# Designs tried in a protein design run: designed miniproteins, single chains, continued (4). Part 109

Each design is a single chain, and the fold is of that chain. pLDDT is the mean over its residues in the fold that is shown.

## One batch from the design tools (miniprotein)

Design m15780
Fold by ESMFold2-Fast:
Structure m15780 (fold): chain A 87 residues (1-87)
Amino acid sequence: HMKLSEEEIDELADLFFRAADVNGDGKVTLEEARGWVRDAFGALRLTDEEIEELFKKADPNGDGYLDKEGLRKLVRELVERHEEALA
């Protein structure tokens, strides 16, 4: 079953953060998020615009970058959409 706990979402967000934050600056850009979403959640067939909307929703500071908490929000929304698509 595709339903993840908050701890599993945290682990997935940490994994993505480590993979996307190649510079170690503690920030994930929209381009890095798009690449990861396409690789990990390509089955959802999200458009660039849909990914950007989810990114903006997850960016609590409005500075154009996601920290770990923002990335956790993005991952949660993607997992929920993936569960709905497979239901």
Scores: mean pLDDT 71

Design m15781
Fold by ESMFold2-Fast:
Structure m15781 (fold): chain A 64 residues (1-64)
Amino acid sequence: SMAAEREVAERAVGIEKALSPNEPVDKELAIKIAEMLADALEKYEGVKFDYERLRALVEELLEE
């Protein structure tokens, strides 16, 4: 679901900002956090994520 990828992307960006509040957002770290969250949800909740869409959504959030 596109909505689920968006929520994971927003959560990942929020986590990266919390880890480095005085530094610019690290795009690759935010993407890595999003992929780790998606992997955990796939393992524990049995959902499927579109990782290409997830990466694009993280990049979109950081261009805003």
Scores: mean pLDDT 80

Design m15782
Fold by ESMFold2-Fast:
Structure m15782 (fold): chain A 75 residues (1-75)
Amino acid sequence: SSEEISQQLIKAVNAINEGKIEEAVKYFKKALELGMSLEDLLRILTELADYHRSRGDEEVARNFEEVKKKLEELE
């Protein structure tokens, strides 16, 4: 369901903010298993990386980029 997908995305973003890259990847994979499109997920991760970089949070931006790269390797 969309609610279950949203809960996995929240957990994944919280893990990224804590630098827990592998944990974030696991939650995003669960969102994909629940029916989220990989294209939509990669777009969101790009937007969030750009947002954090624009706010001066380079470390969090790099964490989003690393997670995106790991998810792209699933194709």
Scores: mean pLDDT 88

Design m15783
Fold by ESMFold2-Fast:
Structure m15783 (fold): chain A 94 residues (1-94)
Amino acid sequence: SKFEELKKKIKELVDKAYAAFAPRFSPEAQALFEAFKKEVYEALENSKSAEELLKKLQEIGKKFSAEAHARGDEQTEILLAWILGEIEDLVKEY
C-alpha cells in the first residue's frame, strides 16, 4: 500500500542516518539516537494513518531534541532536526 511504502521510506531514512552518523558520535549520543530510533519504529508499527504517524514522529522528535539540547549535544540536536524535516517532506509528498 502507499502508506506501507511511506513507512518503509521513513524507516530507511532513519536507518541510513544512524549508520552514517552513529560511528562518529559519543557512546551517550549513540544511545540517545538508538532510543529515538526505537520510538520511531514503534510509531511506524502502531500508526494507522499518515496524519497519526506524522503527529507521533513530531512528538518523538521534539522529545529527543529537547533531551539532546539539555545534554549540550548540539550535533545530535542538529541531526534530529534534519531527520524530522526530511520526514515531514516525505509525508507532504505522500
Scores: mean pLDDT 86

Design m15784
Fold by ESMFold2-Fast:
Structure m15784 (fold): chain A 91 residues (1-91)
Amino acid sequence: SEIEELVRRAREAIRAGRFEEALRLILEIAKLDPMKAAELFFELRVEAERLGGVDGSVEPLAREAIEALSEEALKAIEERLRKLREERAAA
C-alpha cells in the first residue's frame, strides 16, 4: 500500500540521518496511521540520541510530530527511550 512505501522511506531516512525528511514523512504517516507514526518517531529519537542529538533546524518539525501523535503514544515513546537509556547505563 502507499502507507507501506511511506514507512519504508521514513525508515531509510532515519537510518541515513536525514531527520528533517524523516519527520516530514512521519507527519504524512500520522494522518493515515498515528500508531505507526509513533513507532517511527521512536526509531528517529533512538537514532538521534545515538548520534548525540539533532541540530535546531528540525525543532519545528519535531514539535509538529509531537502535536500529531496521541498522548498515550508519546508516553509510550518516552518510556521506551528511558528503558533504553537505563539498559545502556547498566552495560
Scores: mean pLDDT 74

Design m15785
Fold by ESMFold2-Fast:
Structure m15785 (fold): chain A 99 residues (1-99)
Amino acid sequence: VVEKLLALPDAERAEYENLGLRALLEASKETKDREKVEELAKKKLMEEGYSEEEAELMIFAFELSFYYLKAAVTATAEYGADEPEKFRKKFDEELEKLL
């Protein structure tokens, strides 16, 4: 799955992230259950004419971006804005754990 995303041009990968985010946001209005949100988001993308594989890649592209955000939030919570070099080290460590 990661290999397929990395093979996409940067512009197309960004478009996949945006489509995945939009579908997940729309699904999240209908349920708070994470697994149901993902299934509803996939269904919404397929209704727009995307294949099941494309829909899964779009959702995963956003989830990968969310892992980056989660690592950044964790580093910020521990070190704040006052220690940027420690923030960067912690961010890299947390991201490595999530990937």
Scores: mean pLDDT 72

Design m15786
Fold by ESMFold2-Fast:
Structure m15786 (fold): chain A 75 residues (1-75)
Amino acid sequence: RLEALRDLVDAVRELLPKATPEQRRRIMELVGRVSRAAMAGDEEALQKAVDELIELAKTLPGGDRVIAAAERLRA
């Protein structure tokens, strides 16, 4: 789980420079929600936050790596 979270953070860092300031704010909000849910062991909150992050990443160029990392974190 911690390794998958690290992979997600690294994927997000590569995506952020390509996103608008508003998209960056939303991405960081969702990453924060994913991180908090994962650390709290809240599987329901984790699944919800991961799903929202995946849907957002689908709308962004280069989001495929974020999608892959988020899916690994959920598994």
Scores: mean pLDDT 78

Design m15787
Fold by ESMFold2-Fast:
Structure m15787 (fold): chain A 65 residues (1-65)
Amino acid sequence: MSATEVARRTAEANRSLGFDEEHILRAIAQTARALGLSEEDVRRVLEAPSVEEALRIVEEAERRR
C-alpha cells in the first residue's frame, strides 16, 4: 500500500474508535514517520489544520520520493 493509503486507513481507524482530530493528526504523523517521510513533512502533518490537509501533505511527500 502507498504511504497515502496507509495514512488514510490510520485516520479512518482512529476516527472509528472515537478519537478526536488532534489524536488522528498525531497518528497520521507517526505513520508518516514510520514509512520514512522526512521530519519536515511529519511536522507539516502535525501542524495541518485538518485531517484532510494532513492526508494531502502525505500524498505530496510520497510523490517527491
Scores: mean pLDDT 81

Design m15788
Fold by ESMFold2-Fast:
Order: structure tokens, then C-alpha cells, then sequence
Structure m15788 (fold): chain A 98 residues (1-98)
């Protein structure tokens, strides 16, 4: 099994940069691709991608820096984890831009 959690600031100033912390726990060892997407009303406004190497039964953390648009409002941060091109886990959180 693969689990993913995402942590980010609950609010931040527009035009700034936030750190999005992604934690992956997996029963299976391997290289996992992590895609972090910033969405407003379902529309993609930014993304970052990286890889994380996890050992069997291990937990690993990766930090992604996302630039926030200047437009105020609530944005969704969607994290999707892939192994061998297949989605294995996902998580969401929100950030309010002021």
C-alpha cells in the first residue's frame, strides 16, 4: 500500500512562494514520481514534479516550492503519486491567498 499526506500554509500573500511538504509511506520499495498541482476552481494555475526514493515500509518527505498567483481566493493543492506511470495515491489541501 502507498499513502501520501500533504502539508502547506493555510493562508499566504499573493505573489509569494509557499513550501508544500509531501510525505509518502509505502510498503513497496521504489522510485515514486510526485506531481503537485495548484488549482483554482478546477483550473490548473501552477505545478511542480519530482521523484522520491522510498524503502519498503519506509516514509520519505519532499518539499516543493510553489509560487502563488496574486489573485486572492482559495486554491487547491493536489498531490498525485505515481509508480511506473500509474497513480498509486493522492491527497489534497487548500491555501487561502490574501
Amino acid sequence: SVTVTVSAPKEAPGGGTIDVTVTITSSEAGTYTVKVELLRDGKLVGSKEGTVVVKAGGTETAVFSLKLPKEKGTYTIKVTVYKDGKEVASAKTTVNVY
Scores: mean pLDDT 89

Design m15789
Fold by ESMFold2-Fast:
Structure m15789 (fold): chain A 101 residues (1-101)
Amino acid sequence: MEELKREVLEAVEENDPAFAEEIRPYLEEVSEEAILAALAVAQLAANQALLAGVPQEEAQAIGLEVLAEQLRAAAAGRVEEVLAAGEAALAEMRAIRAAQA
């Protein structure tokens, strides 16, 4: 939905306005499903960095880089690859959560 695209742009803009402008055209071209998958991959990357002892600010920057890469891949026609990566990221995050429980 248009709301999801706006929320993603607003969240990124709060931390890096230049990066928000970089990803804006890719967000307009991709489906909501692809955006959610890209967010899952980015969130896993940020969480893995935090678990490895990377500071929160740097881990967030890593997540934003991964988000841009996934959005560019989806816009370039590799949407099925991004969807598969998102599913794998969600499964891995569930496994990490289960191991912490």
Scores: mean pLDDT 80

Design m15790
Fold by ESMFold2-Fast:
Structure m15790 (fold): chain A 69 residues (1-69)
Amino acid sequence: MPIDEGEVTLSLGLALLAIAKTSGIEDEADVKLAKKLAKQLSPEQVKELAERARELGLEKIAKAIEEAA
């Protein structure tokens, strides 16, 4: 099956959100990683990832995703 780089990056972003939600902490490292991942995403994927972060209450990560892309 063809694997798109953006799809892989989005999956990693979603995994980051799940880990951050489980820990209950938005560390600077999580914010930095989210920014790096967002730079590799399409505008539509950035919006999806940021919306999911907000839905989970991860405001710092959501803002970092939008700012970086």
Scores: mean pLDDT 76

Design m15791
Fold by ESMFold2-Fast:
Structure m15791 (fold): chain A 61 residues (1-61)
Amino acid sequence: MEESQEVNKKLADVVAEQRAKAAEDPSLAPTQRAAYGKALLDASERNTEIVRKALAEKAAA
């Protein structure tokens, strides 16, 4: 049970890290960096939700 909580926490950390990297990318203009950061966050959030949902279903089964 605690393992699922730890995995979900690590996935949230990955999302935060990707967001930070996008914000710090010097090759992008500030407006492009913001759009790229949002796209990465949206993609990571979607992936995190899929994994989280799969883990919850597996734990419930």
Scores: mean pLDDT 66

Design m15792
Fold by ESMFold2-Fast:
Structure m15792 (fold): chain A 74 residues (1-74)
Amino acid sequence: SAEQRKLEALQRRLAEQGLPPQPTLAQAEEALRSLGEEGKLVVDNIRRSVAADSLEERARIGEEYQRRLEELRR
């Protein structure tokens, strides 16, 4: 899909810049199937990442995601 290709391109660009990883489309689909706090976090983060217009903003979103994910797993 177009959304999947866009997300894959975003993941590649972030990795090339040494920036924090973003949730994958597969993780989003899994989260949608088993919605909980972590699932809501993954879906919301992907939505914001796709809407972001700059690599810097996407990096900030990724950092927030990882921080919140770590907090939820405690």
Scores: mean pLDDT 71

Design m15793
Fold by ESMFold2-Fast:
Structure m15793 (fold): chain A 109 residues (1-109)
Amino acid sequence: DEVAQLAQEGLDRLGELFDQMVDTVRRGSGDEKLTQEVRKLLGNAMFYFALALASDPEGAEKYLKLMEKYLEKAVELASKVPEGYEEVKKLAEEALEVARETLRKVHEL
């Protein structure tokens, strides 16, 4: 199923980007509590992206906005890590673009 393949590729790429964000926060802060809080927010972002993939275009847009909100919260927490902040921000922007592109491709099929 072409839709299932595109959805899985998007989920895999987002997982890689989220792992990079978590690793950046861990290395920059040395604060495991902060790292786990960021990981939890990114888990919520992934959950809403999965709901967006399972929804019609209108429902997908609502869930994508919730994903963006959780990514923004993760970036805000990462602002406490000055040396890693710009990298986490860039990774979050890339993750949102991957999510938008994946949803566009899935809905075009």
Scores: mean pLDDT 88

Design m15794
Fold by ESMFold2-Fast:
Structure m15794 (fold): chain A 93 residues (1-93)
Amino acid sequence: MTEEERRAAIKEEIDFLKKQLDYESKTLPEIEKKNPEAAKLVKEGLDKIRSLVDEAQRLLDEGKPPEEAEALIDEAVKLWRETTKKVNEIMKK
């Protein structure tokens, strides 16, 4: 894979994650009505994930090595999984 192809792939992943963040943000009021504790955790998780995704986009825009942006995207995905697990545990109560 060329650096240019790798940058394009990371941009597609960023766009996908931004779309998912927008979708989850729209469902937040519905979660809050069912469980305010779970909604707070979701909001905090989404805010942190958005910060990581925005930083990854900034690194790509500044011409930094694609590996630096990729590491932030990996961290965002990991945080999404951890947040989902915690929310599921709260919602089971």
Scores: mean pLDDT 83

Design m15795
Fold by ESMFold2-Fast:
Structure m15795 (fold): chain A 65 residues (1-65)
Amino acid sequence: MQQTIQQLRQQIDAASKAQDAQGLQQILDQLHELSKTATFEDEVSLTMLIMRVTIELQIIKKKQA
């Protein structure tokens, strides 16, 4: 799980820098799927990433509107 979380952080950074709303939405969907099967320890990390991606996605969508 740790390696997957690290890769997701890198993907979020890249998508956020590119202002890629579609990429961020795909990452958000993947984070939700992982949270369903994660241990409680990993769930905390996944929840933090979900919150970050949600905020970034909302900011990008507002700029595009």
Scores: mean pLDDT 79

Design m15796
Fold by ESMFold2-Fast:
Structure m15796 (fold): chain A 100 residues (1-100)
Amino acid sequence: MPSKEEQIKAFLEFLAKAAKKQFEENLPPLKKSLIDLSDEELRKLAKEIGLSDEEIELFIEGQRIAREANENNDEEIFELFEKQAREMEEEYRKLGEELV
């Protein structure tokens, strides 16, 4: 099984890709929190951003982890999300500087 950290990282990477596409295509912002989206709505969103079926399942699993953490007030999972998000922000920032 992929680790919880790997699942969270994959989920956040897919969210970043979705946000980039939304910005580039001038799509309206999501009116619902991702936690409130059904698995079917998440699959549709993932397909719109061009994810493979395997990547869609990783995205759905990451969302399930987020929902479970929110339901159980799982502080450890929230800290993992924050850590992975920060690491991704640094990676994307470094890539942005390399393209300048």
Scores: mean pLDDT 66

Design m15797
Fold by ESMFold2-Fast:
Structure m15797 (fold): chain A 66 residues (1-66)
Amino acid sequence: AKALVEEGLKLADEVYERGTVTPEDRERIRKIAQELADKGVVPEDAVSKFVQYVEDRAKKAKKEKE
């Protein structure tokens, strides 16, 4: 599970730096969060919160970078 958490955090950082969220990024983020929830590493509601968090950060990054 530790490697999966690290992968998820790295992906979130990459999305923020890029300023865009591709459909592939969204699916990967969702799958990582879901797998972590399935393994009991994070609460099941964390999946929805994590997806929303990434979406909000991507919007903010776009606005900052113009």
Scores: mean pLDDT 68

Design m15798
Fold by ESMFold2-Fast:
Structure m15798 (fold): chain A 70 residues (1-70)
Amino acid sequence: SLGEEIKSKASEEERAKVDAAEAEMQKALQELRANPDASIEEIARLIGRVLRAIGDETEVLLAVERRLRA
């Protein structure tokens, strides 16, 4: 998986950041599935959490790529 590939080439801190991001995405998706009648405000918060997690994972990906191309 992409996560495992990142982890194999990432520092301990970067791996922890990816793990936290993956856990946050799973938690947000679980909360969304558990509450199909969620308010627009609640849905917006969940989307915001997922986007932040994607951003964290992307930051690690870019850092790893930069090192591999150095």
Scores: mean pLDDT 79

Design m15799
Fold by ESMFold2-Fast:
Structure m15799 (fold): chain A 81 residues (1-81)
Amino acid sequence: EEERYKAFREGLKKARELIQKAVDAANAGDFETAESYKEELRKMAEEYRKKGEQYRDMALLFDAGAEKVEEIIKEAREKAA
């Protein structure tokens, strides 16, 4: 229980950090870097999904982060056009 909570807390911190880096890159017009961070979020979600059912919440967290980054990249691209 304690170890799972710690893993979730660390996962949440990492997801937030990747999202922030992606947002900063997108706002700077560096869409390739922003897309790279989005892909990393997706890969992390897949890895947690493969580790077992007890990590499904973490997989969902990283997937949600990737979706948020995708929306931000889309908005930034539209504003840059």
Scores: mean pLDDT 81

Design m15800
Fold by ESMFold2-Fast:
Structure m15800 (fold): chain A 76 residues (1-76)
Amino acid sequence: SETVGLSGEVVAAAVSYLTGVDAKEAYERIKPYIKDGVLTEEGIPKVTELFGLSVEELEKAVNEGKWGEVKSEIPL
């Protein structure tokens, strides 16, 4: 977004949806790349590297609102 950066909570939820990691755990792992509750532009590639995602996959999940399907537990 041009007016608002990616919310750290929304990014954590999107990561949780894509990887099955708990949203709270995902947030704790991306926390160093969050400034004022927003994921920094420099943090985007770091988050994708941490979870084995592409930037396009992360942005698509955030933009499509799929964080509503976030899993509370890691799938076996």
Scores: mean pLDDT 69

Design m15801
Fold by ESMFold2-Fast:
Structure m15801 (fold): chain A 95 residues (1-95)
Amino acid sequence: SEEATELVKKLEELVKENDPSKEKELKEIVKKEWLLTQENMLRGIERAEERDIERTGDEAKREAVEKDREEVVPRIRELVEKNAESIADFIVKKL
């Protein structure tokens, strides 16, 4: 995406500055992008499931999707948020 391209450019500029004080800023940028990417992925899955249910009229699939949205998706979001900082640290260490 255009936003991802701008983010990569910003990250490259921060890395080139070779300034340890920028590490915290770099981690926060990576963390925010990670959380946004995961949310966009989840929304994409939800939209694909809704289109399939609308196309097929599959009531069993609709019930399964509704249950997953109530029971599973919130736990995935919590896990993503809990791991966002460690994932950002790992990515920054690889740059």
Scores: mean pLDDT 75

Design m15802
Fold by ESMFold2-Fast:
Structure m15802 (fold): chain A 86 residues (1-86)
Amino acid sequence: MEEKLKILLESFDKSRPKNKPIAEKYLKEKGVDKKKAKEELLEKLKNGEELNGEEMRIFLAIIDVTEDEEERTELIEAHYKWFFSE
């Protein structure tokens, strides 16, 4: 695993207890369907498409509220690959 990706994964895990309730409130106030938004934003990142500021905030909030470790890792890896390989 790339050192920077590992640090990013650990950073998300460490901040999650603080960020999760904030992220849940944000997604609720925005009326975001978490499953649909996750699928749409992940597909955009996998296709090399640019996320706007609101889409990026929603994507980061989805990472913080995602309970499944494997799903959360996939989201963080997609963000990392898009940001550093495009």
Scores: mean pLDDT 77

Design m15803
Fold by ESMFold2-Fast:
Structure m15803 (fold): chain A 99 residues (1-99)
Amino acid sequence: MEEKLAEIERLLKEEDLPEEVKALARRVADLPAVMEADIAAAPSEKEKELIRKAAELYAEAVLRMARLAAEGKLTEEKRQQISKEMVQELLKFAEELEK
C-alpha cells in the first residue's frame, strides 16, 4: 500500500497527467486519513477489512491508470478494464468475508 501511494505521488510531481487521473491520484493521497476515520467508525472487524481492501484496490487501479497515462497509453477501454477488475476483486473479497 505505502509503496503504491509513494509511486502515485511521484507520478503526480514528475508527469503531466490528464485532469481526471490527477483528481483520482489526489483522492488516493487522502486515503490514509479517510480510512483512519472510516475504520474507527466501522462497527465490525469484517467491515474494517472490507474498507482496507477497497482502499488497496483503488490505489492499485489509480496507479495502473497513472502509469499508462504517463506513457500516453491510457485509453477509455483500458480505464474501463481496470475499473471492472477492481470491482470484481472487491466483490470476491466481500464474498470470502461472508464465509
Scores: mean pLDDT 77

Design m15804
Fold by ESMFold2-Fast:
Structure m15804 (fold): chain A 81 residues (1-81)
Amino acid sequence: MERDLKSTELGGQVGKLLVEQGVPLPVAQRVANAAAQAYDDGASPEEIGKVVKETLLKQGVDEERAEEIGKEVVKLAEKIQ
């Protein structure tokens, strides 16, 4: 699938945020890719945040941290629009 510059930027910012929050690099990369793909698919900032939260929960990240990160991703996606 082709990614534009904005989805690549969002993926990079999400990945960096996750690593800074102590999420392991393989999990951070998976979540960042999910966020970028959701953006490419035309998802809203809120939908992108939900995808990030759900992906983190599936990877065993605790619910409180997944919710906090998801909210930060919504703000990142809003700024990239």
Scores: mean pLDDT 81

Design m15805
Fold by ESMFold2-Fast:
Structure m15805 (fold): chain A 81 residues (1-81)
Amino acid sequence: MDELEREIEELEREVAELLEEGKENNDEEVIRYVEEARRYLAEAREALKRGNIEEARKLLIFAESQVVLARMLRLIKEKEK
């Protein structure tokens, strides 16, 4: 639905920004987590198109988890220099 679609779009934007930052810093681990998040987001969109709101929400949570891992890894590296 419209609210879930907006959350997916927002996370897609965050994933795109994180991917660019990972590429600029040559951070292969961050890129891997971001690519996993992109896969879950694509599956969430397909579930949403089929009207499976529960599956779309579950996949969005998985995508969010991958983004959190990528952000945490980046923060650790920034703090360590």
Scores: mean pLDDT 82

Design m15806
Fold by ESMFold2-Fast:
Structure m15806 (fold): chain A 107 residues (1-107)
Amino acid sequence: SPEREARSRGAVALWQARGIYEKALDEADRLIKEAKQAKENGDISTAKKLYEEAIKFLEDGLKQMQAAADEAIRLDPRGAPLYRQTLADGQAELNKKIEEAKKLAKE
């Protein structure tokens, strides 16, 4: 049915939003670990650059996740409460990671 197809397409878009979230966190964690290693080696300029790259990746992930959630809502408006909650949860986690990386970059 058209309703079942809409729900299926919305679920795929939501799954893509979750994939964007997971990829953003994994890549940011990798960059933060590299930044910490650079700082331990006395390379403060490289550490700062890597923290800034981690922040940029997280901010780009936030934008992509918002777009994917908006698409899920367009494809399946009846799923909007779930898609908005998934977006809100992911945004909170990514914003927390951005705050942590910004604090580390200022040290």
Scores: mean pLDDT 85

Design m15807
Fold by ESMFold2-Fast:
Structure m15807 (fold): chain A 74 residues (1-74)
Amino acid sequence: MVVLEVEGKVTPEEREEIRGTAEAFNRSGVLRVTVEESPDRLRVRIEAPEDSPDALYTAELLHRYFREVVERQE
């Protein structure tokens, strides 16, 4: 199991975007995405099976996307 994490400050709009994206991937069953929320911060954990190249690639793209969203606030 490969685990990728990102944490940071997000706006309410970005928080909704991240929640929606995480929910969509969880419904698909390809990845497990966990979102932990605080009033001003958000942590995302992405879990992918090591034996699936497609799932790993998708996890890396999703991790990059979440990192870019978080970095917009810096």
Scores: mean pLDDT 79

Design m15808
Fold by ESMFold2-Fast:
Structure m15808 (fold): chain A 79 residues (1-79)
Amino acid sequence: SDEQIKKLQERVERISKTTIDFLKRSNPDFEDLIKKLEERVKKGLEKLRKSTTLDDAVKESSKILSEISKTQRKLSELS
């Protein structure tokens, strides 16, 4: 439903913003890596906003969260 898609979009946008803001504060030495993540997430959110089906919204959300998770793992390995 349109309401479910909207709620998922808002949730992923909020989680992405708060996580990236946290990573910026916690990893000042890795600004370039986090900036690249921020640009990838921005592009992912643009695709998520264009999603017309719940299945597409879930797929795009999973891609965004996967990019965040991969960057968190890289930062953990570098720290």
Scores: mean pLDDT 86

Design m15809
Fold by ESMFold2-Fast:
Structure m15809 (fold): chain A 120 residues (1-120)
Amino acid sequence: SLKDEIRKIANEAYKKLREEVQKLVDEAMEKGVDPETLEEIQRTVEAVLEAIDAVINGDFEKAKEIAKTLPDPELQQRVLEYLEKIKEAIDNNDIEGFKKAMEELVKDVVEYLRKKIEEA
């Protein structure tokens, strides 16, 4: 079913995000980045995953509320834009658009976190 396909794609994107973030956290720990920065990275990843899951479950208002808890205004805006694209893809039964939006969101979040660690 469409719902099963969406969940499979989401699970693949979640796995990739978690793997890339774990690698970044390991690199940050090797560099002696402070615990507060590591905690903020973890909270950011959890909020992004929860917001995406809310959209997939049909609760777009909850997804926007979760995204608005992100501390960085630029990341917040980008995540909100991706959540809108994800919602539009689901509403249009556009599996390829959903997959593309998920892949781009994961890439942008990973790049944001990488830059944050490099600047710390």
Scores: mean pLDDT 88

Design m15810
Fold by ESMFold2-Fast:
Structure m15810 (fold): chain A 100 residues (1-100)
Amino acid sequence: MLSPKEQLEKLAELISRLHKELTGKELEIPIDESLSDEEHEFRLNLLIIVTSSEIWVVARTQPEKITEEVKELIRELAEFLKEIGYDKAAESLLEILEEV
């Protein structure tokens, strides 16, 4: 089982890859090693909410940006979220893919 810090690091990597495909620019998401597991989990939850909302907005307003490469990254993100217990967030992302 991944620790909250390891979960946050993997999520940050997936989001950075997704952001680069959507915008062509690299996104740096800093991970503070000094944070508690509870603080890492809180940041993980915030990052999931923000990223899911951004993907939904892009899919609705700029569906042409949801290329096959972006769809594969969203699927990878959804599978990861499901593995770490965020089933509702994963379901929401997969529903977006059904619309585009």
Scores: mean pLDDT 79

Design m15811
Fold by ESMFold2-Fast:
Structure m15811 (fold): chain A 63 residues (1-63)
Amino acid sequence: MSPEEAYKLGYEYGKRHAEATGADADTAGTAGGAMVAIEAGQGLSPEQAKAAYEGGKEGGEEA
């Protein structure tokens, strides 16, 4: 997946996590990153991992 795809997927997971749990943006970012890593398998690049975290954080902030 591209970093842009990782960001979008992370955003979706992070937003849903924050909406469901009331988690803060950093926790949503971590959840987004973890879920993208699970879906993509064990091989996220540093750029993909960062994008997924940043997406999840943004999603959490908008929840």
Scores: mean pLDDT 79

Design m15812
Fold by ESMFold2-Fast:
Structure m15812 (fold): chain A 63 residues (1-63)
Amino acid sequence: AMEKIKEVEELKKEKIKQTEEAMKQAVEYFKDNPEIVEKAREQAKGLIEAIEKEAKKKAEELK
């Protein structure tokens, strides 16, 4: 169980990192467009929350 929980945690971290990098690129590219920047931040936040919830569910299943 512990090994699979670590695997889920590592996948979570990787997905969050990819989402954060995508957000940074969007913010830099559209820095002169506040509306797009705000949407990119909100989308990234929502995706990170979804990733965290999914990882938590998987970890609970692997008790």
Scores: mean pLDDT 79

Design m15813
Fold by ESMFold2-Fast:
Structure m15813 (fold): chain A 70 residues (1-70)
Amino acid sequence: MVAEAGLAAEAALRAAGLSPEDAALAAQIVMDNGLDVEKAAAEIARALGLSRERARELAELAVQAMTDAL
């Protein structure tokens, strides 16, 4: 369940153009922040060196994929 949600987020993030390593990190950041898009987006932006807007889109995508996998 939690593991399946994480894998679904990684797959969605890879489809959005992230490397496997960056997708895994972004998915973990979303899980660590309890699916809070704004907190996850801020941390993704810092960790991956992305704009706030791009990080937000990726966080929203990861949360949606995790929710759909439950």
Scores: mean pLDDT 81

